# Ledger of designs, part 83: designed miniproteins, single chains, continued (3)

Each design is a single chain, and the fold is of that chain. pLDDT is the mean over its residues in the fold that is shown.

## One batch from the design tools (miniprotein)

Design m10875
Fold by ESMFold2-Fast:
Structure m10875 (fold): chain A 55 residues (1-55)
Amino acid sequence: MVQLRTVYYLADGADPRETRRVQVPETATEEEIEQLARDLFAGRPVTIAEPVPVP
């Protein structure tokens, strides 16, 4: 069973609470996570946030 972790993608200038939540494999590299962000936001500026337990 593949374990997933949640990664938050913050569009440039957005509030952190408006981040896109994406689940990635626990073994995913930072480069893979950054490339996924580019796909989700069509290459727009995006900050990748650590998973935080904020509702």
Scores: mean pLDDT 66

Design m10876
Fold by ESMFold2-Fast:
Structure m10876 (fold): chain A 87 residues (1-87)
Amino acid sequence: SAATIAEIEALLERAEEALAAGDLEAAEAAVLEAVDLLEATGDLEVQELAGLALLAIAVGKVVGDPEAGLERALELLREAVRLLEEK
């Protein structure tokens, strides 16, 4: 729905602002909330991108670059929003 898309977009904007400020904890919290909303859509392609975003965060932590992991997660979630808007 348009309301769900707007909520996800607001969360991604919040995550981007937190990441730019160096607040990785706030950025991750906003990303995880956006992932929950995307998974709730029931769309398999959108859910796959959300899952890849979670993997990007986990990989970033393991390799000692959590900022790069969050940047990749945001790219994947922006693509998920784009796909959702086309439906």
Scores: mean pLDDT 88

Design m10877
Fold by ESMFold2-Fast:
Structure m10877 (fold): chain A 67 residues (1-67)
Amino acid sequence: MAKTAVQSLADMARAAGELLEKDPALGQRWLDATEQQAIAFGKAWGEDVRKEALEAVEAARAEAAAR
């Protein structure tokens, strides 16, 4: 359950990362939504899930930025 949610956040972050490079304003809004979702998952499932979700989001963003 939680792992699939983390993967969904990673996909969202990857799209946000690409958007952030092309349109900072729109990408920033998308990133804010992704980070809020990760925090919400942490509150619902625990801090372990929040850390995993945020790490997946960060990894996806870094990978998108490297392209």
Scores: mean pLDDT 71

Design m10878
Fold by ESMFold2-Fast:
Structure m10878 (fold): chain A 135 residues (1-135)
Amino acid sequence: MKAVILGSTFAEEALEELKKLGVDEVTIVTTPEYAEKLREYGESLGLKVKVIVLPFSGRPGDTWVLPEEVREEIKEADIIIVTDPLLLSEETFEEIFELAPNAKFIVYYDVNNYLSDPLVEFLKEKGAEIIERTV
């Protein structure tokens, strides 16, 4: 079973849940600051880890444009976990749903930062499982 994680916040918890679900392979798409830490953590859990590093500007409203390498990983995923939903636009989420229509979608959401975020409501409407957390 193959999974993709998009983001860094709660990614360690996401890796633990993937291990419980019997996932063998995970591709982690994250920022440079978290790449090595998340690789080491996933490998410590006995997962086969691939890391793809995407830069994040840190500017509100800036979102990732997914390169072809990430899109190919998404197409093969049985489970997709998003740990930083604001790294992705609604349009990018639509593209992910089109690339992996049979994948299980899980979104980790920090309630302190995004209590009124319309993106979370859009994701619920699309059938994503929303996991509420606090940082």
Scores: mean pLDDT 79

Design m10879
Fold by ESMFold2-Fast:
Structure m10879 (fold): chain A 89 residues (1-89)
Amino acid sequence: TEKLKEEVRRLVQQAVDYEALGNMDKAIEKLKKASELAIEYAKKTGNPDYALWVLDEAIRLAEKAGDTKTVAELKKRKQELKEWANKYE
């Protein structure tokens, strides 16, 4: 729904703001939450594109922070979303 997409957009903006301030932990936290809601949005709409973009941003930030555990977790979520999208199509 549009409300869910707006919440994801708000969380992504908060993550960008925290990254600009050098607060990588909070930026990653916001992107992880955004990715969760974006996956929900993808499943409701049948369109994975926005969620894949959010996951890529979260992976990029986690890699920049050296958070290898979060990188692995997010890459797994991205693979699962791609597999879901291929099965749906």
Scores: mean pLDDT 83

Design m10880
Fold by ESMFold2-Fast:
Structure m10880 (fold): chain A 105 residues (1-105)
Amino acid sequence: EEVVRRLAALVHEVDKLVFEAGSNPSKLKEYAEKALKVAREAVDLMEREGLITPEQLEALRKAVEDLEKALKDPSATDEQILANLQKVVDLLREAVRAVRERYKA
């Protein structure tokens, strides 16, 4: 299914951006902002196509909102931004696994 492949590609891009954010402290916010944009595209795709449960969707929306708030907060530490990025990518990876398992059966 093309939709599942597109979702997997978006999640892979978020994963790469999160790795870059952790590896390049001077560009942390730049990579985090890019990861936020791609993560939102993945969440929007999952919502439009009904790929995940409402409970999973709400958890992802909260994680994305928490990341956005951290990025806009001048008092947020690099560790807080990285923790929010890691939460978003972990939830996206779990969503892709759940979707792939349903379509394997």
Scores: mean pLDDT 85

Design m10881
Fold by ESMFold2-Fast:
Structure m10881 (fold): chain A 97 residues (1-97)
Amino acid sequence: MKEIEEKARKEAEELYARAVAHFSAGLTSPAQRARWEAFVRREAEIRRLDLIAEEYLKQGKTEEAAKWYERMSKLAEDGGFKNDAEIYKKKAEEAKK
């Protein structure tokens, strides 16, 4: 558990750092910055969960992988990414089989 989560956290932090490097000088208002940071953090969290789910699948822990895919589906749904939410929901159902 902890080893998988720490590896995923590190890779998600690297993804977040790369995304922030694309931060435009034009995003100067605090509100625009806050929205961009919230978006990038959500993307990084989804990536972190994806890495955890993939590691559980690799270890044959399909029920655990399904749990992480369900969490990703919820995050995508909360973010308004309906297509991504459906994809992750499908992956969770497939992992339970």
Scores: mean pLDDT 71

Design m10882
Fold by ESMFold2-Fast:
Structure m10882 (fold): chain A 98 residues (1-98)
Amino acid sequence: MEELVKKIEEEEREELEKLLEELKELAEKRPPIEIPEETKQKIKELEQKIIEAAEEGVEEKLRLALRTMKEVAELIAKGEPAEKIIEVLEKALKEIEE
């Protein structure tokens, strides 16, 4: 079970990096739309909260964070605007903090 928790943490960091790469590519493909620094900041905040929740052993928060990252990846793939991505991240951060 401890090995699974560590592997989930690694997979989560990997997903965040992939999301950041996809966001960068998406912004590049849709000029003049650039990814705001605010979006990058929200992603970093989500990553930190995910790590904290995993260290505390709070499985529910970890699952919520993973589900949110998958939803964001789908929005990026569909070419949704950065504002929509920020909304999803902000909502998840509030739920994780509560």
Scores: mean pLDDT 60

Design m10883
Fold by ESMFold2-Fast:
Structure m10883 (fold): chain A 108 residues (1-108)
Amino acid sequence: SDEEIAEEYLKRIRDVANEALEKLQQAQTVDEAKKIVDEFFLRVAGIMDDALDKITDPELARKLFEEVEKIMEDFLAQLPPELQEYAQAKFDALRAYFDRKIAEIEAK
């Protein structure tokens, strides 16, 4: 079901966030931390894009996006200020992209 798909993909995104936070604790330089942030958003984008290609229920798609948005916001809150500015632009772009994709599902 769409609900089972949403649950599976939400779990994958939580796992990716936890992995990124663990890697950030081991990062020795700002450049290393930026690469971890880049990988996090790239992986979230791929997982979410795949999930929205499979989910046909617009209410469930919106609910999944809201939960993913909370995970991303929690991730951002744990970054130092210089990385927060760097990550915020990526987060804003990703939000805009998926908001449009969900609107397309809602229009069908």
Scores: mean pLDDT 85

Design m10884
Fold by ESMFold2-Fast:
Structure m10884 (fold): chain A 87 residues (1-87)
Amino acid sequence: SKEEIEELQKEIQELVKFIQEIVDLDKKDRNKATEKAKEFLISKGIVSEEEANAMTLDQLLDLINNELTKKSLRLSRLRHELRAEEG
């Protein structure tokens, strides 16, 4: 539906902004960037605290980028379905 597309677009925009904030923070304070990335992934149930503590920032960012990719693929499918309904 159009509403699902709008919600997913907002989620993608927020996630892109979050990734940019982590990348910018890493330039100033890698430890703070790492902690923010861990907190996000733990809060989403993607990793446990123990798993996150064993990971590097690069590995944490790879997981966040995987979530972005999944959302982008779903958005593409929903847009295709909506266009078929309109045409």
Scores: mean pLDDT 85

Design m10885
Fold by ESMFold2-Fast:
Structure m10885 (fold): chain A 67 residues (1-67)
Amino acid sequence: GVERIDALIERVEAAKVVDGPEPSPHEVGLAIQRLLAGEPVELSPETKERIIKVLRNAKATVEELRA
């Protein structure tokens, strides 16, 4: 639910930042999968931003469906 999405956003914000190439959509999906599995991830600033946007959009959708 919303609480799980909030926990994922917090994990993304707390993840180690690494310099890297611009992430592909596939790499963003892989990072989300690893976060869902509770695995440690290292993320570029761009990857963090993209994941947070995806999770915030998902949260808004879940909240709308519950309202």
Scores: mean pLDDT 74

Design m10886
Fold by ESMFold2-Fast:
Structure m10886 (fold): chain A 74 residues (1-74)
Amino acid sequence: SSATQALLDRIVAEGRAKGVRAFRDRARLLHFLRQVARLNGRPLTAAELQAFLASYGIHLSQAAASRLLALLNA
């Protein structure tokens, strides 16, 4: 959806501004987040995804984190 694409573009823009290489484009961002879930041995919750991105200075609402999580599991 356009709203999901806008969310990804926002995270990529913020990641580039902060020098986070794993967030430099949509494919790298999604790959990195999927690898984080694999390393934890279980799917991420929306709250865990929100807290994880906040550790990089990227702050999502619970609704935005839930939308991103749905995309990761598609």
Scores: mean pLDDT 82

Design m10887
Fold by ESMFold2-Fast:
Structure m10887 (fold): chain A 65 residues (1-65)
Amino acid sequence: SRAAEAEAIAGDGIGDGKLGEEVRKALMLHNNIPEEVAKKLETLEDLEKYEKELIKKYEELKKLA
């Protein structure tokens, strides 16, 4: 089944539709990410976009400081 196969891939740490509940919990605790934002980070690509947004924000703040 495709669902079972996707779960197996997620277990290897890549996952193409599931980041893993523990990863989401770590994001919520580590970066103080709101539950709404953490819920939106369901795929690896969403996570990468969010990470780039944070980096961009940091660089802009660095310029203003």
Scores: mean pLDDT 56

Design m10888
Fold by ESMFold2-Fast:
Structure m10888 (fold): chain A 81 residues (1-81)
Amino acid sequence: MLEELRELMARSEPEAARVLQSLLEMVKEGKVELLGLELGPVERVLTDEGVERPAQRLTLTVYDKEAGKTVTWTLLLFPRE
């Protein structure tokens, strides 16, 4: 799971890579626990700039240790190419 997250970070655009790196640091610090990672199929997404790009939806299930609850984060990953 963490290894898959690192692989995704390496293949993602800088913005998405920074978000994933922040999550990795929170896991290392013991603030959160990564419970699940789901990658959707590659889909074409219309951006706010009116440009259509291929993207994958990443769904992360995270246990927030301070709040004592599970939260779900959803990210759109755009390829660096």
Scores: mean pLDDT 75

Design m10889
Fold by ESMFold2-Fast:
Structure m10889 (fold): chain A 99 residues (1-99)
Amino acid sequence: MEEEREREEREKREIERRQVTLISTIGLLAAEVEFIKRLLEEGKMKEEEARREIEEIRRQFEEIKKELEELDSKYPADEETKKIRDKLIERLEEGLAEL
């Protein structure tokens, strides 16, 4: 009976940790987009290769957004985490829009 409260606390902690992991992944994807742009500008990457990598990044981004929305519906992130999340989402969206 008391175990239900402990389970809720563990579930919240797991969700918070998953949110941080997903937000960090968005940051990494944004960095990858910037790196791809530089390689294209320097002629070190083929347009076909870049297109394939960008399509994979877009697919991962959509999956991450869906999971973040689902997690937020259960346990909303704190204000600081939301600010970091929104900043990284905006950075990745801007990077992808330039390609």
Scores: mean pLDDT 83

Design m10890
Fold by ESMFold2-Fast:
Structure m10890 (fold): chain A 84 residues (1-84)
Amino acid sequence: MIEDLEKILEALDNKNYREAVELIEKLSQKYPLPKEVRDLVGAIRALLLAKEAGTIPDDVANQRIDELMAELKKLLEEILEKLR
């Protein structure tokens, strides 16, 4: 779990959003994650799909994704701290 969270945080720092989401989805299959984390991942995934489909302007999608990724990083850092 700690190693998985560190990998996710590294992906977020490198703006590898797709990798970060994929890693979190894999982690959530093995361990219960807080609702807030699951909700943020779902929102980010929806925005990435909408951006690929061209249904959202890139500027709007990028701003919202960056905001949600920052919130996700903060929550994951809090979880990592509790896993001492």
Scores: mean pLDDT 79

Design m10891
Fold by ESMFold2-Fast:
Structure m10891 (fold): chain A 100 residues (1-100)
Amino acid sequence: MDEEIRRAGDEIAAALAAALASTDPAEILEAIRRLLEAAERLFELLKETGLLSESTVENMEETLARVRAALEAGTATRKDALDLETAVGIALIDLGVSKL
């Protein structure tokens, strides 16, 4: 696996764990913000490969936009963190580099 993709995946895993472990709404929002940043970086790397399907690209773009809007509104929840993780998982499966 590419070292950049691996590092981005590790950042996503750490941010997700922080979001799920937090009980304070402010800590959850900060963890989701870090998760969004890591997911955006990973998606850029994956998109550059040209190996993602159109539907996977659309799903990732929609999920990133929705979570970003929720963060800006201060309404993001753990569900948004899980939605980002799911979208990333789908993209990694589509690429053929599974971390299952």
Scores: mean pLDDT 78

Design m10892
Fold by ESMFold2-Fast:
Structure m10892 (fold): chain A 83 residues (1-83)
Amino acid sequence: MEKKEELIKRFEELRKKYDASDDFVDQVFAALAEIGLALIKNSKVLTDEDIERMERIIERLEDPAYREKVRKQWEEFLKKRKA
């Protein structure tokens, strides 16, 4: 599979791609990619501030179906990282 450096580059590219779209949905994916990048680079645990930031972004999504989808993906991510 891909090396750590390649994964870092891919997450950085995803963050830039989604961040450039000006869509709040894409901003959510940009935030997820940034958090993933931080975890890969530093093996850090998510902070409460990171969690709150993501939850605020999700709550700002106007489409309830898409918001639910993003929220489920975020909750699964948090569940996997909480130990």
Scores: mean pLDDT 61

Design m10893
Fold by ESMFold2-Fast:
Structure m10893 (fold): chain A 55 residues (1-55)
Amino acid sequence: SPAALALLKLLLKGSTKETFSRDELREIVGEEIADAVLKELGKDEVTFQELYDKL
């Protein structure tokens, strides 16, 4: 799933951030995956917890 792939890429990046904006998420996981996750959540930002909840 896009959420699983986004979570994996964020963990591999070693980010200490709790929340990622659309632009920050696009930079780390790529535009396609970032936009798919944010569309599913209906938001312009995401947290690690929200990604875990989508697994």
Scores: mean pLDDT 78

Design m10894
Fold by ESMFold2-Fast:
Structure m10894 (fold): chain A 84 residues (1-84)
Amino acid sequence: HMEELKKRQEELLKIADEVAAELRQRNPGDKEAVDIAEGLLRQAALSENPVEALKDAVEYLQKISPAAAEAGRRALEKAQEILK
């Protein structure tokens, strides 16, 4: 079970990093929002309940930046697909 958890966390972190990199590339002027999104998405990936943590992250990001919230939703969709 420990090995499975580690593999899932690695996959979720890759998703978080890819989504954050795309957000940064598309929104170079919004460094603060991008940095916050990256941190929240990585923290959610390492959570005991990644899907719930990602939902919370998306709700928070909606208060900061619509672009960051969209990125969070993409990460959530990908996480839900691999955690079915």
Scores: mean pLDDT 81

Design m10895
Fold by ESMFold2-Fast:
Structure m10895 (fold): chain A 106 residues (1-106)
Amino acid sequence: GEAAMKRQGEENLEIFREVGREDPELGRALDALSEEDREAIALAAAAGLAAMLHDIEAGKEQTEREVGRVAAEGLAKVTDPETAARLGGRLARLLAERLKERVLAE
């Protein structure tokens, strides 16, 4: 339900902090985003996680596509479009991989 999706969005915000520790360039770009843009990325990741519970590969593809899109849109407000696309794609790949690992760990 909506409450479960919101909770997963909050958990995905913690993943963003971990990503920032491992990738300082990505972390700084994410820190420059508005709360609304960070929430949009977290909700896209939560929707991807929910999709992975039904079909792991389709959910991974959805996560990479939707997180990449919303991240690039948000990042384009704080950096150049080429950097926004590159960092958005990098974030989407990292989140899709981490979420898939969580689903497979049961």
Scores: mean pLDDT 78

Design m10896
Fold by ESMFold2-Fast:
Structure m10896 (fold): chain A 74 residues (1-74)
Amino acid sequence: SMLEERLREAFREAIEELEKDPSNLSAYVGLLSLLEHYGYRPTPEERERIKAIVESDPNLPQELKDRLLALLDS
């Protein structure tokens, strides 16, 4: 559907922004919104990309890392 395509594009854009700048809090808020409020289900490839992003920033709050990883595993 058009909605599914738009959600997928928004999720991809957020991943791409975080791959450029892992400290971009606005992009993390976007990912969390898509996962929690819209119920977006990431592909295995998208999950691996997010895990790599989370690993790349040692200053990212542990609570945010835990929350993202829990959502990817559900």
Scores: mean pLDDT 80

Design m10897
Fold by ESMFold2-Fast:
Structure m10897 (fold): chain A 85 residues (1-85)
Amino acid sequence: SDRIIRMAERAYRIARDSGTPSFARAVRTHLDSIRNGVTVDGVRYLPYAQETTDSIIRAAGDDPTQRRVARDLQRATDGLRRITS
């Protein structure tokens, strides 16, 4: 569970350092969903984490760095799904 949060935190740091402020804010929203999913309610927050992941995948287009961040968000979301099942 702490490992899933650390994965989302790494994705946010990359987005903050290399992305636009808008992209970094979207990844921060995902991080908050993962933190709440792990610490409060995985069933409640999993859909928000997945929705944000899907939105970022669409927004990334052909940008290689944003695509890598999107894959890390999907991995963190998949991790949350596994511990929620």
Scores: mean pLDDT 85

Design m10898
Fold by ESMFold2-Fast:
Structure m10898 (fold): chain A 53 residues (1-53)
Amino acid sequence: TEFEEAYNEAVELLRGGLGDVAIRNVLRDKGYDNNTINAAINKAKKEVPTPIV
């Protein structure tokens, strides 16, 4: 689903050290809806426990 695609992308970007704003911009550029982006990022954050910054 679009949500699963956005979620997988958000996980990769989060692991790569990108912040929320940068991840949102990437997903918007790929054509995902803001509600899907928000849900994907929120789920990714719960499953990727510690960003290294």
Scores: mean pLDDT 77

Design m10899
Fold by ESMFold2-Fast:
Structure m10899 (fold): chain A 64 residues (1-64)
Amino acid sequence: MSPQEKLQKFQDALKNLKDAARNGDKKEAEKYKKQAIDYGLQLGWSKDDLESAVKTVESHGKAQ
């Protein structure tokens, strides 16, 4: 998988996480959190930065 494909999958996972959080779908939110962290780590981001980012995205979804 190319770096561009990993970045796209990372962005898709964050978008899907926000939508799942908005809908109250805890199972889908957990799935997309794991996908976002996995792809983010493959892109060279730190786990702490990724955990912070997914919490922010989930909170934004819940606030809508």
Scores: mean pLDDT 82

Design m10900
Fold by ESMFold2-Fast:
Structure m10900 (fold): chain A 142 residues (1-142)
Amino acid sequence: DEEEKKRKEQIEAHIKEAQKKVEDAIAAVRKALSDQPDLVARIEQLLQEALELGKRGIETHNTSVDVGEALRLALEAIDLAAAGSLQTGAELADLLAEAFRHLAEAAKASRGNGIGAAASFEDAAAELRARGAELRAQAAAS
């Protein structure tokens, strides 16, 4: 019906915004770590896998497990980037936090599992923001 169509359009719009933030994150890594193509490829793989798990989490009843695994992969990508540049790791963390925030909005628009799913994505976004702040503090102290 019309309400289901509007809900689907809202979910798709928020997923598209999350995808854009992941694409921006990959572009930032490619630019900052252009001398390390194997590292860039590994980070891109982790980020693409995290996005796919996040998208699946919106549609499934195992959202907390899927979001937890997506967060783990995102943090691994951030730590790999930070090993090359603390500032790059911090920038990646911020972009991924925004991606997870958009996935939270998609989850809020979804049926059934929406509230629990949104909370898991918002908690993940907060953890990513905290990691970004930590990396910036380390960069300033270095």
Scores: mean pLDDT 85

Design m10901
Fold by ESMFold2-Fast:
Structure m10901 (fold): chain A 85 residues (1-85)
Amino acid sequence: SAALERAREGLELARKSGDELAIRAAELALKAAELAEKEGNLLEAEIQLGLALISLGVAKLTGASEEGLEGAELAIEGAEEALRK
């Protein structure tokens, strides 16, 4: 799906940055997208997305790279798209 592909692309970009918190945000976002789209578990998907947003916020406050933040935000966009179905 487009949502899962976007989340995977975001995680790849975050991993290239080496920013641990940005990578964590992207991993949580991909988990949210998979829970929503593959399992239909919307409650757990919302929880994982919330954790991804918190991790992204901490990454921004701690000065994560632009590439890491772009990756995490892309993965979160994928998760948000998966939850809208």
Scores: mean pLDDT 87

Design m10902
Fold by ESMFold2-Fast:
Structure m10902 (fold): chain A 56 residues (1-56)
Amino acid sequence: SAEEEKKKQQQLAEALERLGRRIEELLATPDDSARQKAERIRQAVEELKALQEEEG
């Protein structure tokens, strides 16, 4: 069902938004290793958003 798939996409969008806030916190950290990991995760999140737009 398309409606069921949209509900799953909504849950994913909420999870990505929460992850984005955690990434922002990590980017503010003085630890260079944590910031580098946060940058890579942020890039992966942007790629997932692009895929979500393609699917929707």
Scores: mean pLDDT 76

Design m10903
Fold by ESMFold2-Fast:
Structure m10903 (fold): chain A 65 residues (1-65)
Amino acid sequence: GSSLEKRAIEILDKAGVLVALGREDEALALLQSAGLSREQAETVLALIKAGKSQEALDLILQALE
């Protein structure tokens, strides 16, 4: 994969761990620090919580483009 794809996967993995630990505010901060808007970060958080990992990854990739 591209370096962008690698970065998106690393972001998703870290955010997923934070969500699993109940650290949702830290997950939102991580996503925003990576370049996502607040609204994009909240959507990714909702997708992770719904188990929609592919849709979450796709949104992170689109946001980093």
Scores: mean pLDDT 87

Design m10904
Fold by ESMFold2-Fast:
Structure m10904 (fold): chain A 61 residues (1-61)
Amino acid sequence: SMDDLMLARIDQLRKEAETIPDEEKRQRALELLDQAEALVAQGDYLSAMEHLTQAYLLINS
């Protein structure tokens, strides 16, 4: 399902975010991923994808 795919992506990005050395940057990425998970639970996949994109960019900056 879309939920399963998005939750798997969130889990993968959480593992990557945990490796960020900068504490503020790490916390921001994790907060974005928590918000994305809540949006998936609400069925708001567009907003969830936007939050995932922001988290991805932060992790890879």
Scores: mean pLDDT 89

Design m10905
Fold by ESMFold2-Fast:
Structure m10905 (fold): chain A 87 residues (1-87)
Amino acid sequence: MEELEKELKEKREETLKKVEEYLKSQNVPQDVRDKLLEEIEKELERAIKDLLEKYKEGKVSKEEVLETAELIGRIVIQEVKDFVKKS
């Protein structure tokens, strides 16, 4: 379980880094970037906690957890892109 928690944390950090790099590439002001990254970090933390609880309960496999985490990361990145486009 600790190995899975570490992998999920690393995926979260990778997603946050990709979001930050994208926001910087779009010249989004630092104060707006910091606020968005804080909100996304909290969202991802909650999602990871939920996935780990489902895994502990035997409701999902380790593979399903990792696949779902990757999908969540992709959705978050797309939502950020849509937000920036509307701004």
Scores: mean pLDDT 82

Design m10906
Fold by ESMFold2-Fast:
Structure m10906 (fold): chain A 85 residues (1-85)
Amino acid sequence: SPAEQRARQALARTKALLSDPSASDEERIDAITETLLLASQASLDVRTDILNELLDAVQNSKNPVEAQQIAGQAYLRALGEIIKS
């Protein structure tokens, strides 16, 4: 579906940013937030797959603790946007 394709494209971009040492924390937070918001418009199965792949990318980062903090900020931001909608 178009929603699934958009969510998958956002995930691919997020994975690239998480692996890019020149990317800023804000760029990573924004990318994760967008991925989560797009995933919220997809089916439960697609959403679950994206969340699992995102968690794997965070755990496989150069600094997992820092990546977890970035992901936490993005989750809070995404939750805020979903609640407002």
Scores: mean pLDDT 83

Design m10907
Fold by ESMFold2-Fast:
Structure m10907 (fold): chain A 91 residues (1-91)
Amino acid sequence: DLAEERAKAIAEGRRVLPTLPPEQRRVLEEIARVAGEDAAYIVAAGVHRLKVEEGASDEELLRLLEGVLLALKAKSLPPEEVAKLAAEWRA
């Protein structure tokens, strides 16, 4: 089930990613560099569904994508860098 859903999301993302606005595609390219191409396709599929099913604006979707990119960057940081950022934030 989960493997089939993931494969469908990746296939949908590959189809829809080229149709997204340039600003959204730029953020998705950065997501691909940080988390891999499959992750970028899954995110692209989700963004497309929010636009079609929920009527989300391009500005809302761009803000969402930038938030996802920040979360993925934080997850991919080594523990030492996360500790450094936390220490600087507390100071």
Scores: mean pLDDT 76

Design m10908
Fold by ESMFold2-Fast:
Structure m10908 (fold): chain A 95 residues (1-95)
Amino acid sequence: EVEELLENIKKATDEQIAKLHPEVRPLAVELKKAINDGDEETARKLAEEILRKSDEIYEKNVKKMKELVDKGSTYMAAAFEAGLPLTEEEAKKLL
């Protein structure tokens, strides 16, 4: 939900934003600035872009995890290498 992301970024510290995925981080920085400036239109647009980008990253990482498993990696090693914080059972369920 866009409203949840807006509230979370508004409350987020610079350190928390720095821990976000590199592709999302610059958008999150701009979103926090737009929120602080009261620019609701820009903030909403950036929030939608962050959500779309996060979905794209997740799908790409799941595909990478599947390729690694298909090549003989364990589910845990494949999830770690793909940047997914998943348990072995969660990784198996996705593949």
Scores: mean pLDDT 78

